# Designed miniproteins, single chains, continued (2), part 15

Each design is a single chain, and the fold is of that chain. pLDDT is the mean over its residues in the fold that is shown.

## One batch from the design tools (miniprotein)

Design m4488
Fold by ESMFold2-Fast:
Structure m4488 (fold): chain A 85 residues (1-85)
Amino acid sequence: HMEEVEQLRAEIDRLIEEAKKAVENGDFEKASKIMKEIVRKANELLEKMAEAGLPPEEVTEFRQRVFDALSEIAKALRKKELEKK
């Protein structure tokens, strides 16, 4: 299952980049959808990392990285959505 962990990490990394690009391009609907997918994939990855017996340190570092990225994207997205109302 280690290969699945690495594949999910790569997918999440790409999704984060795509979400940031969508926000920059003003495509907030796309950014929102990608953010939702990032959350789903990140939860799946965290479960698989725990099942694989990876060190808590590595799990914590990944969780922090994803939280920081999602927080940044969510703040930018929410600010723009509020401006539309």
Scores: mean pLDDT 77

Design m4489
Fold by ESMFold2-Fast:
Structure m4489 (fold): chain A 68 residues (1-68)
Amino acid sequence: SAAAWAAGARAGDAGGAAAIAEGVYNGDKQHTDGLSAEGRARVRAALAAGSAAAGIQAWLDSGREGHA
């Protein structure tokens, strides 16, 4: 959702961002809503490679592309 994206985009809070990334990894609708299919694929690929930080960043960047 736009609200979830806004929270993620502002989150310099590593704990909050990590929770979002874990939700995206687990397919939680609240954390995948608002992401493009390409954005979701990037986040999942980064997390599968063992890069939670990269997954979080991909999530934030995907949200920011539609909501500058």
Scores: mean pLDDT 53

Design m4490
Fold by ESMFold2-Fast:
Structure m4490 (fold): chain A 64 residues (1-64)
Amino acid sequence: GDITARTTAPVAVEGAGRGVIAAGVVVTIKERLPDGRVLVELAGSLAYADEAALRAATEVLEVR
């Protein structure tokens, strides 16, 4: 199911380009990929983040 999490530090992401999600932002973790990346959703946009970096820089709020 989807995991809702808040960033505690900036997280580098890849999508249409390289970007950074600022600290204090709520994201939805949608899918774990076999290459060590996760698909995240922020305000209706999808991006990819490194799973280990995202885990280190987020707090889990809800699991559905």
Scores: mean pLDDT 79

Design m4491
Fold by ESMFold2-Fast:
Structure m4491 (fold): chain A 87 residues (1-87)
Amino acid sequence: SARDEALRETVVIAVAFGLQAQPPASLETILASVEAYLRSQGLSEEAIEKILEEVERLYKRYQAGEISLEEFRAELERRITEILEEE
């Protein structure tokens, strides 16, 4: 849906912006911001928890140099789409 697309894009852009900030936003700050946004959009607690787990997983992979920022964005977008389809 257009709502799910806008929500997905907003989360991906916000997380990427936090990662590219100088200094970069902490994982805790990013997770808190994403959680607040998803809750404001009326997502289920289960969907919120799953999205936060994916953000944390991908953040750690990005920090370890295992994925690029472009790969981070693409993977997070894909995972959020899958999670929203399971609702």
Scores: mean pLDDT 86

Design m4492
Fold by ESMFold2-Fast:
Structure m4492 (fold): chain A 66 residues (1-66)
Amino acid sequence: MLEKAKEAAKAGPEAARKLLGYASVNNIPLTKEELEIIYQTLGGSKEGAKELADRIEKARERVKKK
């Protein structure tokens, strides 16, 4: 997944948003590092990227169902 995050960074913000949506829908585990790269591509700071990663992680836990 890290490679796709780097590709999105090179392609621009639209690719980064599309990758975030794809990962969320397909329940692909993104590390905080991968989310940081994606969020920075969207024009965010490193601090904002970490906050976004935490929010996405919590959202995924809501769908754990077991």
Scores: mean pLDDT 68

Design m4493
Fold by ESMFold2-Fast:
Structure m4493 (fold): chain A 70 residues (1-70)
Amino acid sequence: MLSKEELENISHATLLLMGAAIARRYGDLEEAIELLQKGIDYLNSIENPTEEQKEMKKYLEEELEKLKAE
């Protein structure tokens, strides 16, 4: 089971993802890209990421590429 700190880290990435989705819905593409990038950078700062953290990072990277693809 994940530690409290690991759960909080996943929660932080999830909040950034939700913020990016809201920004994207309202047409604020720059804010959406910034929030997704912050989430990816945060997950990249974790030395020993869990499988769930790796899956979250992959999802954020895929969403970022979709935003950049026009």
Scores: mean pLDDT 73

Design m4494
Fold by ESMFold2-Fast:
Structure m4494 (fold): chain A 99 residues (1-99)
Amino acid sequence: LREKLEQLIAETKKAIEEAESKGDEQTKLQAKKTAASLIAKLAVAAVKEGADKEEVFRYTYEALVSMGIREEDARKIAELAVEGKEEEAIKLAKEAIEK
């Protein structure tokens, strides 16, 4: 999970920098929303595959905060993801990016 999250964050930051160089705020926002959704999905999948819930929570929280999501929202999203509430976690992640 950690390696997949780190790779996703790196690729997303690259896409954001490219969009910023072109002044494309919509593409930048869409890249962030896509990444936040994938972070939530990866966390849910990891727990389903038997990963430790506390470890998944920590890596998911750190990844969401690195994407610019507020700490309070990142905690709620990570909690929903480790509980297997995929759709709720994805919805909250997208909403948090739009703030």
Scores: mean pLDDT 79

Design m4495
Fold by ESMFold2-Fast:
Structure m4495 (fold): chain A 74 residues (1-74)
Amino acid sequence: SAEVEALIEEVKRIAEEILANPNASEEQKTLAKLALKEAEEMEKKLKDGKVSEQDVENLKRGLRNLRRILEESK
């Protein structure tokens, strides 16, 4: 769905911002890399029509965590 696609793209965008941030810790960058991998796996599930409600909630939680990391890295 368009909502899930938008969530995936936002996760990717924020994760890439963390990875490009010189103030981000090695731990924060590792979490961002994991989030990118999960977003890519979710894109595959979306293409196959296999996205669950739990997958969407996990994406939303991951996005909240990434936003927090981005703010902490300023």
Scores: mean pLDDT 84

Design m4496
Fold by ESMFold2-Fast:
Structure m4496 (fold): chain A 76 residues (1-76)
Amino acid sequence: SKEEEIKRLGLQALIAVHMKDYERAVELLKKMIEIAKETKDPKVKEYVLNLADTIIQLAPELKDVAEEFKKEVEKI
């Protein structure tokens, strides 16, 4: 399901953040946003918004890009 796919991508993004692979974390977030745009599923949108907040807390260096992603998801 798309819900399982989004959770798997989210876990991969958190692993990338833990590894300080910020380029990969950003790439994974972009994929999740595309899924949110395609599905327009409120649960997918909520998951991506919550993940972006988690990433900001774990990696403040990503705050600006994560906040831009939140704005893009909110427009869906």
Scores: mean pLDDT 85

Design m4497
Fold by ESMFold2-Fast:
Structure m4497 (fold): chain A 52 residues (1-52)
Amino acid sequence: TQEKYDEAGKLLDKINNSRNGDEVSRAQSEFNDYLKKNNLSVDDALNYYASK
């Protein structure tokens, strides 16, 4: 659903706003965990995010 992609997009925002490697690693882990739990593809989430 769009709601799941919107939530994934918020996690991508965290990655993009990260200023150091530790913050990026945490945000990336949250993003990957969310996609896995919701059975979303990385490519679909990235394409949805890029379409904004």
Scores: mean pLDDT 80

Design m4498
Fold by ESMFold2-Fast:
Structure m4498 (fold): chain A 118 residues (1-118)
Amino acid sequence: DKVIEEIKNSEDGDKALEIFKSNYSKLTPKQQKEALLEVLKKASTMSPESRKEAIDLALDFAEFYLSMGGGKEALELLRAVIDHLGDSLTPEDLARMRKIAEKLEDQDLLARLDQVAA
């Protein structure tokens, strides 16, 4: 709870990401998702290095949620990555996201990924 509030009130994305990385192990899976979504919203203020870390972290958590039957949670994270970090996605990132989207059978997400890749 306090960790999510600290992330929301952070001045910049680098600080938000640092707070998340330092505290996520203390959060429940639901709180981890909410905290990470708040971090991703601050992507425009992140350094290039933090943007790369945020993408990798979001995809790791999306894969983790998917493995636990949390398809909705995985989908929310992938959408946030596209919305806030779409211009920073590498071909490797897009391939990871496509594998997740295919398992979710989300045609809208697959179409969005095709547009980002083009």
Scores: mean pLDDT 85

Design m4499
Fold by ESMFold2-Fast:
Structure m4499 (fold): chain A 120 residues (1-120)
Amino acid sequence: MKNTLQVIALLLGLHDPKIKEPLGPAYVLVLLEEQDEEVLEKAQEVADEIQTELQKGTSPKEIAEKLSEKYQLTESVVAELTKALELLQQGAPPEEVLKSIDGVGEKWAEKLLEAAEKVE
């Protein structure tokens, strides 16, 4: 499972086209703990799309720009997504990647990753 990318998709609201601003980590934790299959499936679809582009050698900036066109993302969300993907490409640990997203501190990064590991 691509747990880090799935959590990023949830935090940035990429799983729902009605969400235009990043979600708080507390709300994302609830989504992961409740295991809403439709929400998690949509987040996984976004995670798989990002993973495929990264494997093709597409730059983090180009991936964020493509997702921005598809999901009508704000400039701030595009910047956060780009930075998170740059850290992933550099091999940063999952906790470090999640901490790059506004509102996500150490404790939230740990809780979100633990909850994501329990998703099947």
Scores: mean pLDDT 78

Design m4500
Fold by ESMFold2-Fast:
Structure m4500 (fold): chain A 65 residues (1-65)
Amino acid sequence: SQEEIAEELTEIAILSAKRALEAGGDPEKILANLEKNIKEKGKELGLSDEQIQAIIDAVRAFLAS
């Protein structure tokens, strides 16, 4: 389902953000890169704009903590 796809993409995106932070990446740059990739991949997978935004918001919240 799209819901399962969105959840999996969220987990992958957060894991990618975590690894980039551990490698000394800048949170703002990490967010910008992931936002672009999430939008592109989410559209390819047929996710709604609302689902795509929720994934981006989850990554932003993770990076802000």
Scores: mean pLDDT 88

Design m4501
Fold by ESMFold2-Fast:
Structure m4501 (fold): chain A 72 residues (1-72)
Amino acid sequence: KEPSPFAREFEALVRRLVGDSTRLTPAQLREIARALGLEVSDEEIAAAADADGLIDVHSAAALLSERALAAA
C-alpha cells in the first residue's frame, strides 16, 4: 500500500509510545486507537497482525491513518 502523508505522523506516534520496538501487540494498538478516538475492531487488528500475532509499526500506522481518513 502507498504511504499516506498521515502514516508518517502515526508511525512517529506509535514509535514514541512503544520505544524502539519494530512491532507492537494487538493490545498496544487498541490502546493507541482508543487514545486517538479511532474505532478499530479486533478483527481489523488481527488482519494487520503477522504470523506471530504482532503488528509492525508501519502496518499499525497505516491502519490508524486509514481509520482516521474513514472517520472524517
Scores: mean pLDDT 74

Design m4502
Fold by ESMFold2-Fast:
Structure m4502 (fold): chain A 65 residues (1-65)
Amino acid sequence: MPPELSLGEVAGRAAELYYRDPELAERGREAGLVDSSDPLSRAAVLGIELAREGHSPEEARRLAE
């Protein structure tokens, strides 16, 4: 019954993870780039890349929508 995750929400959460635990986020980004056929995985990779470029989690969320 929780709301389903949008692409923007996934990207925002991934950006938050990068600021909180950049090594774990980088592992996830590498995995997503190698084996991603899922749009949610692509949104997570985008969120991490936007965080690396200095975007906030809210900016990453908006850009992925």
Scores: mean pLDDT 73

Design m4503
Fold by ESMFold2-Fast:
Structure m4503 (fold): chain A 100 residues (1-100)
Amino acid sequence: SMEKLEKEIKEKIDKVIENFKLKKGDKVLVVAPNKELGEIAAKHLEKKGLDVTAVTPEELEKVKEKPDYVIVVANESEAFEMTSKARKLFPDAKVAVVIV
């Protein structure tokens, strides 16, 4: 269900914030398979004081601003390709993966 998925995304994002020591004002790029999941992640991160841009994988190459962190929201089959793309486009950013 979407409610269960939303809860899981928020909980996993909280662990990314904790593990990576994300600070208020850090620039985070969220890559999610659709706008709805991207907005769930982005709104949660913004409430924590982070500067967030959310995109789909198709929009990833259009991102001109350099993020400090990339959070990839993906299923297991998509995670490797999306993470690989993010690292190639943003080599200086730290990349985290949220598997859903």
Scores: mean pLDDT 86

Design m4504
Fold by ESMFold2-Fast:
Structure m4504 (fold): chain A 86 residues (1-86)
Amino acid sequence: MEEIEKIKEKYLQRARELFPDLLPLVEGLVDAAIELFKGKSPEFIEQLLEGIFDRLVKEMEKSPERAREEAERLLKIFQENVDKKK
């Protein structure tokens, strides 16, 4: 199976388990990160997604509102860069 597809499936499953209340935002963030970094190695994409998820977990420990704000901030950054690359 394609490594990037496998990584995407893994992180979408983790999003459902860790962030059910933020699921549309986190799914959008995973999609935007993969789209933006499509030309990079699978290892780079996996490390990027791991860093994003680690950051969101740390913000969730502070409050659900902080996790939501961080997810929205990251999604906006990735979406703006995807639009510029197309």
Scores: mean pLDDT 80

Design m4505
Fold by ESMFold2-Fast:
Structure m4505 (fold): chain A 70 residues (1-70)
Amino acid sequence: SQQALDDATAESQRLVDTLNEAKRLGEEAARLQKEVDANPEDTELQKRLQEVQARYDEAKAEADKIRAMA
């Protein structure tokens, strides 16, 4: 069925997009971690790091969910 092939292709594209977003967020979290380490009393940097880590965890969970459904 063409529909099943199209659905599988869309799922594969969503997985790739989600993994790329997770990679970007992971790189941003690593950069922010270095800034936090340099400025351990900066509460705004700590909050920003926590927000980016939460978004990274969400993107990773979404990628894992897509893989589990495949």
Scores: mean pLDDT 83

Design m4506
Fold by ESMFold2-Fast:
Structure m4506 (fold): chain A 87 residues (1-87)
Amino acid sequence: MIPSLEEVAEEIREWLETLSPEEAAAKLAQLTAQYLQLTSETGLPIERQIAELLYRVLQVVREGRAAGLSAEEIRRRAEEVIDEVLA
């Protein structure tokens, strides 16, 4: 069963709270690649929306790490992106 955007957002929030930014980036990259593969094969709108959410959060984590931001600041920025995608 394909998860909802809200379910994916909750999983991302859990990873950002429980994992290091490096570990969270690795999980986000893996899942982004999986959903991009699915969108190329099946093309369902929900799969594209999930891939977009995952990719945007991944970019926030990568950019935040490159800038030397704290895990707390990276989480705040990721939450802003999640809220924007879910709106």
Scores: mean pLDDT 82

Design m4507
Fold by ESMFold2-Fast:
Structure m4507 (fold): chain A 80 residues (1-80)
Amino acid sequence: MEEEMRAGVVLVAAAVMRTVAKREGKEELGELVFEAADALVRAGRIEEAERVLKEAMKAIEAGDYEKAKEIAEEALREAE
């Protein structure tokens, strides 16, 4: 239950971030970050999903969209 609750919180946070990214014209990046978080959660790597989401959000807030994309792509590869 604890891990399921944490997984839910991560996915909700990722969905909110995806919505914000879409509003800013970065829909594709927001979807990529959400997909990475979802993949890590499905792989049972919830703590890694939390870290990836925080790091990607920090990069987006800094305007470093390329770094956010690299973070998400690396996370997707790691989830496999």
Scores: mean pLDDT 80

Design m4508
Fold by ESMFold2-Fast:
Structure m4508 (fold): chain A 59 residues (1-59)
Amino acid sequence: GPRVLTTRPAPNMSLEDTGMVLALAAGVGGTVLVYPDRVEFVPSPDGSTDPADIRVVRL
């Protein structure tokens, strides 16, 4: 399955928006974890490919 993806915010984008773009680019459902200085996307363990299954969690 896809690996956990980590990125820094893009210029003129919030961390949440950057995380959502990362999740959509992965093409699978999962969880966006928003840290103070980065975001991570954790793909769904069930292999869901539905972008509507994306959840955002602030840490």
Scores: mean pLDDT 65

Design m4509
Fold by ESMFold2-Fast:
Structure m4509 (fold): chain A 79 residues (1-79)
Amino acid sequence: SAPLTAEQIKSEILAIVREGLELLIEGKMTEEKVKEFLERLRRLVEQLRSILTPEEVQKVMQEVQKEVAEYAAELFAKA
């Protein structure tokens, strides 16, 4: 089992957040699923912090935040 790269970790974080947003919009989100997603995200962020400097982690997390905000805006757009 090879360790994940920073790019793979970023991609996995984005996939988890997108999945969570889709479940929320579909009314399929539960408290148990929220806890599961938060734990998965916590583990991935800890892995990211183990391979990158604090400054590099901050930059990746800012990129994730931007991409998540853009995706959420697309999903919640009233068209």
Scores: mean pLDDT 83

Design m4510
Fold by ESMFold2-Fast:
Structure m4510 (fold): chain A 106 residues (1-106)
Amino acid sequence: SAIEVAREQFRRLEEVALELTEEIIKKNFDPMEQTKFLFVLAAEYSELILELKRLGVPDEVIEKISAVLNEMVQRLKKLIDEGKLTPEKVRQLIREAEARILAILA
């Protein structure tokens, strides 16, 4: 189901995002690590949208989901730009986006 796909994608996203967050912190917010993090977020975002479209999720619902994902990415980018990115904040923002998307799919 679309809900099962979203849950699995968010589980994978959280795991990878937390690993990359630790690398950003370890390397004192190195620009290359920041770029890698944002690239991975964009790739996971695109994969989720493509999978939901393949399952026949309507374009109106996809638009709502895309808005949630865009907000999550913008908030994460702001934390990176301000040097305030932490594993706790990354986990919070990802879980908030997951909860909102699961509600949209219900």
Scores: mean pLDDT 88

Design m4511
Fold by ESMFold2-Fast:
Structure m4511 (fold): chain A 118 residues (1-118)
Amino acid sequence: KEVIEKIKAAEDGDEALEIFEKNYDKLSPKEQFEALKAVLEKADTMSEEAKRRAIDYAIDMAEFYLKLGAGKQAVELLKGVIKYLKDYLTDNDIKRLESIAKQIGDEELLKEIEEVKK
């Protein structure tokens, strides 16, 4: 709760991501999800290195939630990545996004991924 409030109050995306990284192991899975969503909302003020790290965290967390049967949470994270960070996605990131979306069967997410590939 306190960590997520600090992330939301962060001056920029780099500070938000640093708060997330420093407190990650202290957060429950639900708090990690909420915290990362708040971090992604500040992506426009991130450095390029922070943007790439935020993408890696989001895709890793989405894969974890997929394994837990929490496909809705996985979709929400990946839609956030596309919305805020699509221009920073590597070919490997896009392949991971497609793999997750296909396993979930989310047609809207698959369509958003195809638009990123253009």
Scores: mean pLDDT 86

Design m4512
Fold by ESMFold2-Fast:
Structure m4512 (fold): chain A 68 residues (1-68)
Amino acid sequence: SADAEAVARGARAAAEQPTAAGARTNALSTSHDARKVGLPEAAARAEEGARGPTVEEARRGAQDAAKA
């Protein structure tokens, strides 16, 4: 309970730090996609895309997550 609240609070704080949160979110999405297809080439290409996360990307990701 207290641990879950602390984790949720940390996640929200990270989301409010667009540059750092955006980079991490993009990296996680990249890793997830790579695992889904199970291809190292897909991982490499996703990494190239993940190297330019922006505050706009972070905000968009958060918006989509909020809808789900």
Scores: mean pLDDT 49

Design m4513
Fold by ESMFold2-Fast:
Structure m4513 (fold): chain A 87 residues (1-87)
Amino acid sequence: MTLEEMAERLVRTIREFPDDREQAMLVLATLLAEYLGEQLRLTPEMREVMEETIDRLRELVERGAPREEIVRVVEETARRIKELLEG
């Protein structure tokens, strides 16, 4: 999976379920696990990063932000989660 594919799937989920934060979180966790090649057991720190990401992505989608900005947010999130996994 590419970062662009992950961003596209997240944007679709947010647009389809704008009020379903839990669905967006589940999709993000699944996509991060596939991208990183790891089965994620979410720590409180990871959950905080993911919640920040969903909130930021919602704002970006609502204002019609360019794809490149959305991909950047997803890339930053994947990096932060990887750092938390590695300790």
Scores: mean pLDDT 82

Design m4514
Fold by ESMFold2-Fast:
Structure m4514 (fold): chain A 89 residues (1-89)
Amino acid sequence: SAATQAHLDQIRKHATEAAKAVLEGNFEELVKHLEEAGRHAAAALPARREEILQATKLLGESALKSVEGAVGAVIYMVGLGVEVELHAR
């Protein structure tokens, strides 16, 4: 649907900006993009809403503590994009 495609486009945009934030060492900026990607993914995948929002919260906390956590958050955002794309069809 057009709504699902719009959410997918936002997830991809925020994942790209988050990857840039990791390269710049700006983990607070990464967390903002993670939260936005999570909100769009939760809207596109309502059956997984609570799981996605909990995962983004925990990954955001991890990202503020380590580079490994920050990279993990970006990988998760890319995975959300793939999942939403499969749902969009």
Scores: mean pLDDT 89

Design m4515
Fold by ESMFold2-Fast:
Structure m4515 (fold): chain A 60 residues (1-60)
Amino acid sequence: KEIEFLEKQKKVAEELKARYDEAIARSTDPAFQARLQRGKEAADKYIEVLNKKIEELKKK
């Protein structure tokens, strides 16, 4: 079912967010750091959307 797929996507997004944190810490380029920060923010928003969708599907 969709719930299993969404849970897997959430784990992938959480791993991606952790990789962004590591890359930001290693970077010395302000422009690249800003891009990574936007990527991290997008991953956070995606995780939030996945959580809401999983909750909606569980109610059905």
Scores: mean pLDDT 80

Design m4516
Fold by ESMFold2-Fast:
Structure m4516 (fold): chain A 101 residues (1-101)
Amino acid sequence: MTKEQMLAILDELMADPLAQPFREMPDPRDKVLNAIIKNPLSLTEIRAAIEAGEITTVEQLVERVEQMVQAVLDYWAKGTPMYRAAERLLARFRALVEARA
């Protein structure tokens, strides 16, 4: 998978309304969330890493997105709207990766 294809996957994922809570880094003033999530990730940060050449393979992209999702799944209780949003985001991301394989 090329850098252009990985950027296109991120852009399609970020355009989905489902991605809204994951687009940007947590508010720096949210002391509770920032204390719990060590090395928080956002879709904007992951996209910047692709642009910078820090993510060069689809396996690295999958790992970063799964890491971001797992942080949400570890913090939020099962069945909550945020937990379900994280599961749906991961499923959509995987479908976009498979469509380009």
Scores: mean pLDDT 75

Design m4517
Fold by ESMFold2-Fast:
Structure m4517 (fold): chain A 66 residues (1-66)
Amino acid sequence: SEFVERAEEIREEYLRLLRDPSAPQEEIERLARQLGIDVEADEEQIEKAVERVRRHEEEIRRAEEE
């Protein structure tokens, strides 16, 4: 799903930028905002956000198949 894939892409990009000392702060803040988290949020908060999107998408998909 586009929602799940996008959330996972944002999560991976956010974590990648956090490990790069030369990464622009503005990009880190933009991705954190898209995930609805603080720029200093840990990996657990990011994972919870992605899991919520996955659960919601699964429910929508089942409803659409009926």
Scores: mean pLDDT 65

Design m4518
Fold by ESMFold2-Fast:
Structure m4518 (fold): chain A 75 residues (1-75)
Amino acid sequence: LAAVLAELRARTEPLVPEYEEALAAKDEEKIKALEREMLEAALALLRAAAADPSLSEEERAHLRELVARLEELLK
């Protein structure tokens, strides 16, 4: 689980400056696009990890819970 979360942070951190710039410019379309891109990337990564047999059942259970939480945010 920790390794999956670290990879997610590494993938999203480079987008933070672009997101901050979009917020400062009040570029609502770009803000929404970046937020959706980050959320979709996180969901895809967590879904793949939840099905990974190299992870423990405990880790997969936590990942399934995180997937459910993120799916709620997309509603």
Scores: mean pLDDT 76

Design m4519
Fold by ESMFold2-Fast:
Structure m4519 (fold): chain A 94 residues (1-94)
Amino acid sequence: SAEEKAREEFLNGVRNLLNMLKSDTSDPKVLALADEMLKLVDEAEKNKESPEKVLERLKELIDKAMPELSPESKSLVLAMLRMIEAELEEMKKS
């Protein structure tokens, strides 16, 4: 269905952004966060969770990790989050 395709395209976009994050960092805490977020995306796909719910859960993981990150790593993670939010907005316009 169009809804299923939109969900798959959003989740694939998130996976691409997370893999870019992993390529742009050597911080083991950011790498661990990215891996945890990728697992969440895989679980969300299996459970057919809405893109909005996926974003909410990703934000929760980021919020929990944020206090332990350096200022540089915080900026990188927040930039990625903004890109994920933009992916959701673009999906809604299509």
Scores: mean pLDDT 86

Design m4520
Fold by ESMFold2-Fast:
Structure m4520 (fold): chain A 118 residues (1-118)
Amino acid sequence: MEELIEKLEKLIDEALSRMTPAERAFVDAVVEAVEAILNGDEEKAQKYRDRAVAHLREAYGLTPEEARAYVDSMVNAALDLLKEDIEEVAKSLIEAMERGAGPATVALGRVVLRKAKE
């Protein structure tokens, strides 16, 4: 597990360094939204979902409807991954990130990394 955590953390840091400020802000907002949901803080979760939508629109010029659907899909994907075997999910994310990682994959990686460190 420790080797997987270290490798995933390195790949996340490398991917974040190549992102625009809007893409990094989107990743941060998705991670915070997922954490708020896990803590039962619905107000905070909605706040960060709205921030993720705004940052995604800034990064890629999506419509409000497209950005919201994308954010909701990402949050649901993160929550579903947290129900799986975390070691196997971490391995799959490492493989995906080694082939190239966009903001969506990095957000999922950060959520899984936090769970793996618990």
Scores: mean pLDDT 86

Design m4521
Fold by ESMFold2-Fast:
Structure m4521 (fold): chain A 95 residues (1-95)
Amino acid sequence: SESFELLKELEEALFRYIELLENKASVEELYKERKRIFESYSKIIELNPEKAEEIDKLFSEFLREFSKAYKEKNFEKMRKVAEEFVKKLKKLLEE
């Protein structure tokens, strides 16, 4: 499934982004993973237009919790938030 390949890419990019943030990587490296996150996300929406509203709601909730964890400098919480988002998105794509 193309959606599941993109979901795997999104998951890998999210966890790589957290690793880069924790290791204080360059703005260039962070931008590369940010771009990969948004491109994978956009393609998932494009392939699943009937689920776009539900996917956007999940992503908005994810961004809110992820930003909160980042503000707290809690990288473990960021990983848990990303893992939960991927699980929920996978379930939604399987429906």
Scores: mean pLDDT 88

